# Designs tried in a protein design run: designed miniproteins, single chains, continued (3). Part 107

Each design is a single chain, and the fold is of that chain. pLDDT is the mean over its residues in the fold that is shown.

## One batch from the design tools (miniprotein)

Design m11710
Fold by ESMFold2-Fast:
Structure m11710 (fold): chain A 81 residues (1-81)
Amino acid sequence: SAEAEAEVRAKLAQLPDVFHAYALHEFLKHPDPAIREAALRLLPEVLPREVALAVLRRALQDPFTHPEAKAAARELAARLE
């Protein structure tokens, strides 16, 4: 969703760059699937590849990451490796 992507981008713009990895990880816990999908798409765009991979691997081990987001995160991590 273009609206969900704009919302995630606007939140990231309010934060110093050093917090972007943390914020994108937190969005993977969001109840709205459009927000989770936007965060997954933005991970490799906003973060260096190695940092995006680290966030995805941490999200896969986090019990609070949404199950649907974990499936998509696993697929994205495989594509970035």
Scores: mean pLDDT 87

Design m11711
Fold by ESMFold2-Fast:
Structure m11711 (fold): chain A 94 residues (1-94)
Amino acid sequence: DEFKKTLEEIGEEKFKEELEKFKKKLEELKEKYKEGKLSESQKKMLKLFNEELSEEELEEIAKEVGVSVEEIKKEVKELKEIISGEKLEKLLKE
């Protein structure tokens, strides 16, 4: 819903440009992680995005933000689909 409305409002070209910028930012974060230059919070965020956090760490984050572990997992998956362009492709097929 919201994603489709945003895509229609800003246009496909602008959305793809923003996705490419986000992908570059993630690649930069991954490189900094390899170099040991990330803060502890940035490392946790990258691990969360890569689904590398333990169930215990996911429960701690869920409690801090006031949501369930399942909701966090769903949001991460949806964000990955958006970044990969899979969600954009799915919406364009509809």
Scores: mean pLDDT 64

Design m11712
Fold by ESMFold2-Fast:
Structure m11712 (fold): chain A 85 residues (1-85)
Amino acid sequence: VSRLKAEAGAYLRTAWDALQAGDTEAMMQAINRSVEKGDEIAEKFAYEEAAKIYYQTSLLAEMAGDDERAAELLAKGKEFDEKAR
C-alpha cells in the first residue's frame, strides 16, 4: 500500500504541475493514473487511503473546470470512505 500511495501522490503532483502549465490533457492523464492507483489501494482493502486519493483527484478536476468528472470522483471517494467504517 505504501508504494501505491507514493505513486498516487507522484501522479497528483504531476496533475498539479500540468494544471499550472495549462496542459489539460496531461492533467487529466495524471488524474486517471492516480485514480488507477487509488483503485489498486482499494483492492488491498485500504479504503480510507483510496478515499483520500479520490478526494484529491476530485479537487483537481474541479479546479480544471471539469465539474462532471469532479462530482464522479467525489462520489467514489465517499463510497470508499463509507466502506472504511
Scores: mean pLDDT 80

Design m11713
Fold by ESMFold2-Fast:
Structure m11713 (fold): chain A 81 residues (1-81)
Amino acid sequence: AAVAAHQAAADAAQAELDSVRNEGLKYRKELGEKIASGTPDEAKKAREEGNKYGKEFDKRISELEAQLAAHQAARDALLAA
């Protein structure tokens, strides 16, 4: 059924979103440790790498949130019909 397909896709998007968020938390912790323990030059490079990663992370989160919302909306529309 189309409802079941959208629910499965929403569940998959949620699982991927949770996984990406957990990896982001780990990366931010490791980055913070590098900034705290590094030389000023190492800290600067770590911040630049973190800014680049943050942009790619935000893009991926936005894409996954959009996929989740779209499948939830499609499921809800089918259930309301």
Scores: mean pLDDT 84

Design m11714
Fold by ESMFold2-Fast:
Structure m11714 (fold): chain A 69 residues (1-69)
Amino acid sequence: SQEDKIERAKEAVELLLKNLIELIKQGKITKQEAIDTLDRVLDFLQKKLKIPQSKYDELREEVHKKLDS
């Protein structure tokens, strides 16, 4: 279903987030490069899966907040 696809996309984004945080800790990428990567992936998923704007905004805010921590 559409909701199952969105949930799977959320799980993939959370895994990407964890990997990006690890790369920042290792000094391999900057925080801004991680944000840019996340935003590109989220934009792609929003277009591909036709994610409602409210759910997109919620997910983007959540992952950005975790990256800032």
Scores: mean pLDDT 82

Design m11715
Fold by ESMFold2-Fast:
Structure m11715 (fold): chain A 81 residues (1-81)
Amino acid sequence: MTRAEQLLASLSPEELALLEEAARYLEQGKVDEALAKVDELARRLGISREEALSVLGTYLELHREEYPKAYNTFGRLLATS
């Protein structure tokens, strides 16, 4: 199990809500708003933005049928950022 998978499994309901909000924003193409939620999660957990993005990526893989556009947008974001 990766560190991102371990972090995801240990998130509180409040922290999971931040990932759900980020996924919904990405599904709508609202990248800046999604990144704001990622940054909030990173601050709350005391981790880097890069680690928080890894957690979001893992969440999107598990929920790819719910958020297919978010999954594709996230992949492009990582390639260009």
Scores: mean pLDDT 82

Design m11716
Fold by ESMFold2-Fast:
Structure m11716 (fold): chain A 71 residues (1-71)
Amino acid sequence: ASAEEMAEAERVAEAIIREGERVGAPELGRKTAELVLENMKKDPEEALRKGERAGVLMALGRPEEALRVVE
């Protein structure tokens, strides 16, 4: 998995969470990021999506799970 792909996915997930905070619905932003993560889990074999999954996990504050994905 590319570190650049992971960083980009983390940034996008963080932007979704921050947008939720900006509109007064922080839990909605988190739920949206979690939904993206669940959709990515359906395709565990692709290295590209593996990095993206790790990035979303990092944005959600789940670094141990992110590490397991990139192992």
Scores: mean pLDDT 73

Design m11717
Fold by ESMFold2-Fast:
Structure m11717 (fold): chain A 95 residues (1-95)
Amino acid sequence: MPTPLQLLERFREEYRKSPVEDWPSLFDRLRDQIREAHRAGLVSPEEAEELLDLLDVLTSLARTAVQNPERRGFLDGLIDKLLEGAIQWVREREK
């Protein structure tokens, strides 16, 4: 089973390759994967809570990007930066 870091890194690569219309579904899948990792004991309750809270924000931004094509460039940059921040946060907590 992938570590939380591996899940986020793999997700960011898939996100970058995916059309905007798929973003909400991608974040929903990542949410399920994080919940499964938490049930398997691979993620602490505190880490799971922080990542799920971030995913609520990211899903909202993704839905906004789908509905507002003129804002997609700005929202893509914001989403990618938030994903990078999450990856760095998890990396620091792992060592």
Scores: mean pLDDT 83

Design m11718
Fold by ESMFold2-Fast:
Structure m11718 (fold): chain A 100 residues (1-100)
Amino acid sequence: SDDKVELGDLIARILVMIKEGSEKEEILKLLDEAIKVAEKISPLLVELAKLAKEAVRLGDYDLAVEALELMAKILQGEITEEEAEKRIKELRERLERIKS
C-alpha cells in the first residue's frame, strides 16, 4: 500500500540522518511522522517506531537503528510476526536498562 511505501521511505531517511549525525530534534520529528503512518498499518510497527523514538531521546542510536531495521524487515515480509514480537521484547529490555 502507499502507507507501507511512505513508512519505508521515512525509515530510510531516518537511518541516513542518524548515520550523518543529524540534529536529534529533526530525527524525532520524522519518527513522529513514522508513528502516524505506522498507525495505519500495524500495531507492531507503532511499537517499534515508539521504541526507536525513545532510544533516540536517550541517545542510544544503535538501539534506534536496530528498531528501524526490524520495521523495514516487517514491511518487506522478511520476518514472521512471532519472531518480530520476540525481537521487540529484547529491544524493550535493552531500552529499560538504559532508563535505569
Scores: mean pLDDT 89

Design m11719
Fold by ESMFold2-Fast:
Structure m11719 (fold): chain A 88 residues (1-88)
Amino acid sequence: SREEIEKKLIEALEKGDYVEAVRLLRQLFSGSAETIANSIRGFAILAGVELSKLIQVLNETDEEKIAELLKDPEVQRFFEVLKKLIPK
């Protein structure tokens, strides 16, 4: 269910498993990477991360390449902001 995906997303964010968080965000919003990125644009601005970087991460299907993109401190900051602002 949507609620189970949201719970797993929170758990992934708390563990710092951002590769899993990317997968869960795709499932939760069921849209293109551009659609998901636009939905979370406000968080991207607050974290100081370029929306294009988030689009690259969300479009990538290779887990190792996702992990490389997630080494960017701006991208990591985005997930920290998301974790703090998601209602529990």
Scores: mean pLDDT 75

Design m11720
Fold by ESMFold2-Fast:
Structure m11720 (fold): chain A 72 residues (1-72)
Amino acid sequence: GKEEALKALEELKKAAEERGDARAAEASTQAIEAVKNGDYETAGRYLVLVAQVAPELLPLVKKAAEALHASL
């Protein structure tokens, strides 16, 4: 649900911040805000952006995408 999606996105944001990847961290923050607003399409677009700028975070992006899909 929404709670699981937010938890996965917060984990993704933390990983991006710990790696010093400002673009991935900002995109993760925007995905979190989109989910809070019920805008799962926008959240999905920001997840794609995270995968493009930080491919090392792909396992966490996939986890967040699965949680978003389960929230629909």
Scores: mean pLDDT 84

Design m11721
Fold by ESMFold2-Fast:
Structure m11721 (fold): chain A 120 residues (1-120)
Amino acid sequence: SLREVLQQNAALLKASLDSEAEYQALVESVQVILDALKIPRTMSADETLARILTNFVISAQMLGGENFVDAAEALGTALGRKIDTTNAKVQAAMRKLVDFLVRLKAVIKEPGTDNVRVPY
């Protein structure tokens, strides 16, 4: 399952977070998504990141992997909140999260596109 893929790759996630540049990029991306979703910053960074990544991957699976913008809209719906997917900062943050999920092997991205799919 998608949740099991994220759990199995927890060591890779932790190693990426130990990199100063990667950690800052993830924190900034999570902050952009939280602000877009109007979610209070009261959760720990690790818990918020895990929740956002898990819901994003589930949303991408439900959409059949058309693209990350559709996945972001489905993520907003799943969290009971509206997200502005036309905002350039939101699009950049979603691309950063997709690149990270590709590194975790949680999703597959088609080269040169914003299209994503979940491994079967």
Scores: mean pLDDT 59

Design m11722
Fold by ESMFold2-Fast:
Structure m11722 (fold): chain A 63 residues (1-63)
Amino acid sequence: EEERKKKLIEEADKIYNETVERGQKLVDEAEKSEDGASLREKARNFVKEGYGKAGDLYLEAKK
């Protein structure tokens, strides 16, 4: 049980960190673009999806 919970938390942390890193790069690209508003919306949706996946794994680890 503890080993399984640890694995889920590690996977969630990995997804969370990757989402933060890639999301920040997408936002930085959007800020450099004349069409930044459209690109920023795509970046926000990407980050929201990534946080959702990480959150689901954290919740699963608490069961």
Scores: mean pLDDT 77

Design m11723
Fold by ESMFold2-Fast:
Structure m11723 (fold): chain A 94 residues (1-94)
Amino acid sequence: MNVTVELRTEVVGDEAVVTMTATVDGEEVSTLILKFSLEDKKIAKIVSFPAGAKQATASFKAPLGQEVTGTAIVVSKETGETVTATASIKTEAP
């Protein structure tokens, strides 16, 4: 099973919108969770997706000038194997 995570950011007013897209190739998915964390290791947002999802997208409003880490947690329906993929992006300065 291969999991790919992509992060994108755009400025909306005084905040940044960080969008995470996770793509899963191979086995059927029982669990897909997307997690956003800020640079202080604060968990900011967790989104769960239904079984069988091969692609998932979630967005999080972050402060400007912050590093945001996106993590996809994927569990195989066939084997129960857990795969995690992580990416980080820095929002624009205020």
Scores: mean pLDDT 78

Design m11724
Fold by ESMFold2-Fast:
Structure m11724 (fold): chain A 94 residues (1-94)
Amino acid sequence: DSQRQQQSQQLVRRGIQLTRDGLRYARQGDFDSARRQADQVVSLADQLRSLGDYGGAGTLYLMASRVYRELGDFDTADRLRDTSRRLFDLGQQL
C-alpha cells in the first residue's frame, strides 16, 4: 500500500531529524531539549509499530536509545535498544 509506505517513510524521516536535533542539544548541554526530542522519536517509533512497520520502528527506537545514552540515561537507552532488536527480528519473520 503506497499510502502506508509514504506515511511510514514520513514518520521515519521526521524521527531522523528529531534524533539529529536531540544529539545536537545533548552536545550543547541542553539536556531538557534533548530529552524532549528523544521522547518524540519514541512516540514516532510507537506509531510505526502500530502501522506494522517493525523495521522503521526498530530504527527509531535505536536512534532514541543513542540520545538517551548521550544524556546518561543508560537504563532507558538499553531498554530501547533491546526493543529495537526484537522488532527487527519480528520484521524479518514477516
Scores: mean pLDDT 89

Design m11725
Fold by ESMFold2-Fast:
Structure m11725 (fold): chain A 69 residues (1-69)
Amino acid sequence: SPADELIKRVVDGLKLHAKHLKSEGVPKEEIIETLKRMSSQILRHLSKTLSPEELEKLKEALNKIIEEV
């Protein structure tokens, strides 16, 4: 679905950003805080576009990225 493609692009982008911050020597705690802020902004922005079920799916995917830092 178009929503699944959007979720995948957002997830892939955040994974790439986390990898970049790690390569630059940013501390783990700072990376986590940055990803949490970005995730909150993304969820707020997409709340007007995605259904509640799609938002929950995105939220779970974003939380998984943060847990894997």
Scores: mean pLDDT 87

Design m11726
Fold by ESMFold2-Fast:
Structure m11726 (fold): chain A 108 residues (1-108)
Amino acid sequence: SIDDVELSPELREVLDRIREVESDERVRAAFARALLFAQLERESAGSDKPLEIPVELLEELFRDVLDDEDYEELLEIIREVAEEKGNPETLSMEELVEVARRYAERRA
């Protein structure tokens, strides 16, 4: 959970899109933390900075959430999405939703 910190309407919409494809509350909570980080970084850096999450931070947020097998599968998906978009260091909000979608599809 992200305690009492409220996400902006923009990021709430992104979280709702993730929740539509992912039913695991632990996975949902990790994505919510990633969105919170993107919000706080935008607030610190100014409104002209795009909403992005570092790949390394996303990997760290999931480390204690998933077992080793599910974690390795998620890491593969994160790397695939980051590489396909030409920037291996950060994910946009749309790329974060794509990670959630692909992860849910592999578990179906």
Scores: mean pLDDT 80

Design m11727
Fold by ESMFold2-Fast:
Structure m11727 (fold): chain A 96 residues (1-96)
Amino acid sequence: MEEAVRAGEEAGRRAAVRTLTGQLPADEQERVGEEAGRLAGEVTREALKLPTILDASLFVSERGIKVMEENPGIRGLALGTGVTVGGLVGLNVYRS
């Protein structure tokens, strides 16, 4: 559980930062990355309560889309990408 959540947080943080490369200053990239990592960890923990890997994967994807819809522009894209990538990595680590 905690290893999967930690893996999701780290992957989500890195995915968000990569999305923002060249778009925002490094300090802001780091802050958005940290936020994306925290959200990815939360989403991973919630998804792991679901009965099937398909349900968990769909839940992660739906949460990523909602984050993009709630946040405008490149920040929303970075947060949603981070949540989706992080959540899926977390699920993979838990079930591998």
Scores: mean pLDDT 82

Design m11728
Fold by ESMFold2-Fast:
Structure m11728 (fold): chain A 106 residues (1-106)
Amino acid sequence: MTPDEQLIERAEAFRKAAEERFAPTVKRLLQDGKLTPEDVLRMARAVVNHFERLAEELGASEEAKRKMYEAVADFLENVSKAAREAGHDETAEELDRLAKEVRQKA
């Protein structure tokens, strides 16, 4: 597997898992008070930092980084929707802002 293929595959797998499992779980845990808005924002920032670091470590091309940023932005938008559906509008707005910043790097 090339470094570019590895980065894209990991980012897409993460995006799919986030959409199918993570976002519904975040919504439920926020509604139950078992997860705080601050925990969600901390996790979102950790995900962005993780993929940026992975791209640098792999020496990924600009095309692969673009696809990675698109997948990470999609993840953030799904988590934002979950936060909004859980009644945490301010958290959703912060996640939407982060998603837009990530898309601008693509």
Scores: mean pLDDT 84

Design m11729
Fold by ESMFold2-Fast:
Structure m11729 (fold): chain A 68 residues (1-68)
Amino acid sequence: SALMEEYRALLEEARRAYLAGDEAALQRAIDRMHELYAQMSPEEQAEFDRLDLAAVWEAVAALEARRA
């Protein structure tokens, strides 16, 4: 889906922002990812889950934990 593809693009943007030390860009990317996931249909969320993106989710979770 378009939302899923945009989510992956934002994940890569977040990784680049993290490596660059750009906290504002990192926060914007994470906030947008949360917004897009909330807008996904149950079918899109199920398809996303089926792709087994555990490593990707672990990376995002680690970045979010660092904000705490």
Scores: mean pLDDT 70

Design m11730
Fold by ESMFold2-Fast:
Structure m11730 (fold): chain A 81 residues (1-81)
Amino acid sequence: ASAEERALLAEARALLDTAVREAERAKQNGTLSPEQLEQLRAALEAYVARVLPRLSPAQAAELRGHLDRALARLDELRASV
């Protein structure tokens, strides 16, 4: 994989991690709605869909795994609202 592909994967992972942390903070503050979680889920899926074609198959699989974990965490936050 190129240095650019590695940087893109690292940036995408950091964005997913940041989005999950912000959702967790919003839940702790009582400001997180189910509608906001659905919008965030859709935005993360759309973002990853744009990034995937720019990665090698192995890195694309890694990013899909990170997305699946992020979406699972958002689903946990939703279930406890």
Scores: mean pLDDT 84

Design m11731
Fold by ESMFold2-Fast:
Structure m11731 (fold): chain A 75 residues (1-75)
Amino acid sequence: SENEELVEELLRELRERNPSGLVSYDEFVEFLQREFGMSEKEARGAARLADKDGDGFLTVEEVRAFLERLLVPDR
């Protein structure tokens, strides 16, 4: 679907900026604000829910799961 394509495009952008496959909490907050127009408070809340380990970093898999739930809720 178009939303599935959007998920892959957004993940490609994140991978290009983060070749280690790890996205910092702050970078993910900025990403959500930029791409989805979230406020800092909303983006921080979303990042906290996506960061299951609470280590201040998200894997590409955690970001994918979050974006799929947000944009492709039937998956």
Scores: mean pLDDT 76

Design m11732
Fold by ESMFold2-Fast:
Structure m11732 (fold): chain A 76 residues (1-76)
Amino acid sequence: MKVKVILEDGTVYEVDTSNVLQVIGVALRIIGEALDRGADVYVEVDGKKYKNIVKAIEEAAEKGVDAKVYFEKRKP
């Protein structure tokens, strides 16, 4: 089934959770973006925060909701 993964800037990835490589690919892209920004990343699903992006996408699919991605700059 398809899940929308939404970044704070409005970027949307549609992910088919039946394709494990697609889920991993989107997760790695998000992690790469966080590393490029020097930020920590979390995904919000139904009001709950997840640091594991793959698990967050799977939970969003099970609940039929969108996964929202947030980047938080590390404290100095």
Scores: mean pLDDT 79

Design m11733
Fold by ESMFold2-Fast:
Structure m11733 (fold): chain A 94 residues (1-94)
Amino acid sequence: KQEALEALRELKAKLEALKKANPKDSAHVDGLLKQLDRVEELIKSGKLEEAAELLQRILDALEENKKAGIATELNTAVIPLVQEALELIKKEAE
């Protein structure tokens, strides 16, 4: 559980840095951070499978938005960070 929580907190920190670098997308990043707060609560509650499922849904939505031309630069930077966190959470859920 510690590795999953640490991975999520690192993801949130990287998103805060991206928000500062891309202030035009700050509302989009804030929405994503709020969704990640829900993932963090699931991890803290020991619901790692549910946390991984929620993060997968977030990843799918980001990839769909990128395909639709929405926030493509931000999503290009964010998608690999979410993928890394998801893999670590899935490994901890095993």
Scores: mean pLDDT 81

Design m11734
Fold by ESMFold2-Fast:
Structure m11734 (fold): chain A 79 residues (1-79)
Amino acid sequence: KGEGIALNNLGNVYSMLGKYDEAEKSYQQALEIYKAINDKKGEANALKGLGKVYLGQGKGDEAEKLYQQALEIYKALND
């Protein structure tokens, strides 16, 4: 299965191009796939990507919540 990875990579590309709406959609689709297959590291990476997109859009409060969710997952994976 590479769909989640491909969508996350598309999100990265769209984000670099400043196409934040397309980046948000790609990361959200990646996140749903990672959740469906219980890929916690993939979930955290997609949440981090979404946070960066929201920060780029001036949505700092939403970005903070997404980064906090990603941090909790990363901590659980390392503990």
Scores: mean pLDDT 86

Design m11735
Fold by ESMFold2-Fast:
Structure m11735 (fold): chain A 68 residues (1-68)
Amino acid sequence: SREEFLKELQREVNALLDAVDAGDWAAFDEHARRIEELMEKHQMPEEAREAVRNYVDGLRADAAARAA
């Protein structure tokens, strides 16, 4: 369900934010991969997948910009 997806997504997003805070890009990539698997498991529409991917890419880009 959408509710189940959002609960699982929130857990993975929290893990992404923890990884960004720690500078642990291996952990970030692992949780980003799990988010892709969650979107496939829940058969999310392309619009939702694109929004989630843009969010994840934005987190990485923002961290890179702050490090520069």
Scores: mean pLDDT 84

Design m11736
Fold by ESMFold2-Fast:
Parts: structure tokens; C-alpha cells; sequence
Structure m11736 (fold): chain A 85 residues (1-85)
């Protein structure tokens, strides 16, 4: 079960990094007026949501509350970007 916790933490860290990179791309696309790049980034962020939600459930199940909160905060940032679409 320790190996499962480590896998969840590592997967969550990678997911947050990927999501933040896409958020940065989306924000830069808004600043530059690049509608095509913004739409592509939004679609990629929408595609990540189910995986992040599943990972939150797994983190909570294993008592990784801090990891779950970081993922939930990432999901909120994703939703804020999607609202700008």
C-alpha cells in the first residue's frame, strides 16, 4: 500500500505540472489574441478533468488529503480558464 501512495503522489505531481503548463499556454494565448491556440489548450484541459477527478478520489481514499487539495485547486484553475472560452 505504500507503493500505491507513492504512485498516487507521483501521478498527481505530474498531472498538476501538465495542467499548469496548459493553463500557462491558454493565458499566453489570451494575451496574444491567439484564439486557435486557446481553444486547443481548453480542449486539452477539459480532457484532463476526468483523470484529475479520479485521482482526487484515489488520494482521499488513501488519506492523502494534501495531494487531494492540490488537485482540487488545479481543477478550480482549469474551470476558471474554461469559463473564459
Amino acid sequence: SEKEKELIERTARRMVKVANSLIDIAEKAIEEGNEKTFKKAVKMLEALKPSIESLIEQARKYGLDEVAEELENTLKKIDEIIKKY
Scores: mean pLDDT 89

Design m11737
Fold by ESMFold2-Fast:
Structure m11737 (fold): chain A 91 residues (1-91)
Amino acid sequence: MRVRVELYGEDGKLLRDPSEAEGEVAAKILVIGAFEEARLEGASRIRIEIEGPKEDTEEMAEVAKKIAKNFGFKLSKEEFTGDRAVLEFER
C-alpha cells in the first residue's frame, strides 16, 4: 500500500511538496502527520491518494476519515477506482 498527501492553502496552491509513504504503519503515520501539519500551516484542503489491494485501500480510507474528523476536517470528495482511492478534506 502507498499513500500520497498534498496540502493546499486557501489560494488553491500547494503549501509544500507532496509526501509519500509505503506500508500500512508508515502510511498511517504520514496521514496523522499531514493533518497535524495542515492544522499548523493553515491548510484549507488536503488531498490523499491511496493505492494498494482493495481491502487495504478501503481500510486506509476509513482511517483517513477518522483522523480528519479528529483534526476538524470534513470529507469533501471521495473516489474509488479499483485498487485506488482519492480523498479530499476541507475545514
Scores: mean pLDDT 85

Design m11738
Fold by ESMFold2-Fast:
Structure m11738 (fold): chain A 84 residues (1-84)
Amino acid sequence: SILDQTNQLWQDTMKQLKAAKSVQEAIDIVDSALSQLDSLLNQSTNKEERTYITLVQAGLTVVLIEAIVRLKNGSDEIPKVNPV
């Protein structure tokens, strides 16, 4: 179903974002996912499905921002708190 595809795409995108090594990689991952969600949205005539897909798109935007902040801050060397 469209909802199952939407849920699978969300899960796959979250896994890819956790493995992303650069800001550009994170952007590319989310752009690909958003394009796939747009395709699902265009295939759906059900208002509830379309609303759900739109909410998932909004959620991916938030997760992208969080990934960018993590990756950008991770490029700054954080002093080790513990002695080696």
Scores: mean pLDDT 79

Design m11739
Fold by ESMFold2-Fast:
Structure m11739 (fold): chain A 94 residues (1-94)
Amino acid sequence: SEEQEKLIKEAKKLKEEAKKQIRKLSEQLADERAKQIQGEDVSERIKKLEEKISLAQKALEYSNRAIELAKEGKIEEAKKYLKKAKEYLKKAKE
């Protein structure tokens, strides 16, 4: 259906945004870990980045689930997971 196709496209877009956010945060985490090895006190920044990566990974998981459910025609359930993916991705960017 048109609604099913639109939902799959939106969920795929969100999946790619979550992957980009994970990559960005992982690069920032690697930089902070390098500073820690050099003796800088960055433990709080590392912890916050690890928490944000976890949130972005949840966004990726929920976007994948939304795609699967939408492909199965489970539109209402797919919308629920898409909403969760959006919420988690927003938190990962804060």
Scores: mean pLDDT 91

Design m11740
Fold by ESMFold2-Fast:
Structure m11740 (fold): chain A 66 residues (1-66)
Amino acid sequence: MEWTEEEKEILEKFLAETHGLPSDEELEELAEKVGRSVSAVKEWIKRYLTEKGIEAIKEAVDKMLS
């Protein structure tokens, strides 16, 4: 289940345009657009948001330790 760069760009662009968490309807549309299941799209989004959240936490901790 390796994601292609093109699939990642589609998902990242959609998330940037929605300004929040996608609805169930939007998740189904994304799944169809990238040719994957809704579950696969949800897993990718969770991973992406978790990674972004970890970066934000790291920056906050670095500022506290300064």
Scores: mean pLDDT 71

Design m11741
Fold by ESMFold2-Fast:
Structure m11741 (fold): chain A 66 residues (1-66)
Amino acid sequence: SSEFERAKEAVTKFLLSFLNVSEEDLVKEAKKLSKGLQDAIVRYVAREENLSEEVVRKALEEILNE
């Protein structure tokens, strides 16, 4: 869905800035995030982008499995 693609873009952009990494290192560094920090990121991005936490969480999980 278009909302899923928006969520994936927003999560990717947030993680690149938050972790201060290149796209090549994003998945490797993001996998080190604790469950609590992942949950906090999902809530933050969902609120900022006016998306559901469910779609943002699915986007984060997709990014981590690439």
Scores: mean pLDDT 86

Design m11742
Fold by ESMFold2-Fast:
Order: sequence, then structure tokens, then C-alpha cells
Structure m11742 (fold): chain A 62 residues (1-62)
Amino acid sequence: LTPEEIEWFRALGLEVLRDPETGRWYVVDPETGARLPATVALGLRYNGEDVRAVFAQAPPFE
């Protein structure tokens, strides 16, 4: 992820976190705990999809 991409997700109220076990980046909704791999979240952004709507439909990560 670039700093610009991280800031874009944070502007939506989402967090960008690195998984300490796998080293992979994730975009996380801090209110629901729902998360997507950063590659998936970037694909949604660059395809013009509503990223926040996708997080609203995602099951909580538990």
C-alpha cells in the first residue's frame, strides 16, 4: 500500500492494519470488526465500487 491509498481508506473511517502473523495488509471497519485483504479493498476502489457498502454487508470478523 502507498501512503495515499492508506489515507484514502482512513478518510472513509476505515483502518489499515498489517496482520502480524502473515505480514499481509488488511482494511478494517473499526466499528464492526469486518475486514478485507488490502488487495480486495483496492480492487473495489479502482473499480469504482462503494467500499463502505461492502463493509456494511461483510460479517464481523470473529
Scores: mean pLDDT 75

Design m11743
Fold by ESMFold2-Fast:
Structure m11743 (fold): chain A 82 residues (1-82)
Amino acid sequence: SEELVKRLEELVKEYKELAKELAELYEKEGRIPEAIAVLLNAIGVEIEAELVIERGGDLEALIKRLEEEIKKLKEELEELKK
């Protein structure tokens, strides 16, 4: 479904934006290993999405997982702002 592909692309973009913000906060706190881990996870998510789209994998399963992971990133971001 073209609609599912567009939804996945939107989630990847949101994930990357959140990961960048989170990494910047970890860097300001001197937590460099955590900043690196978040950025590497974002790269991995982008590659995985491209592979799932290209290979005709389970788009709905990946969308659901990324929605859950984005929720966790938002929660982690709020904890670091405290």
Scores: mean pLDDT 88

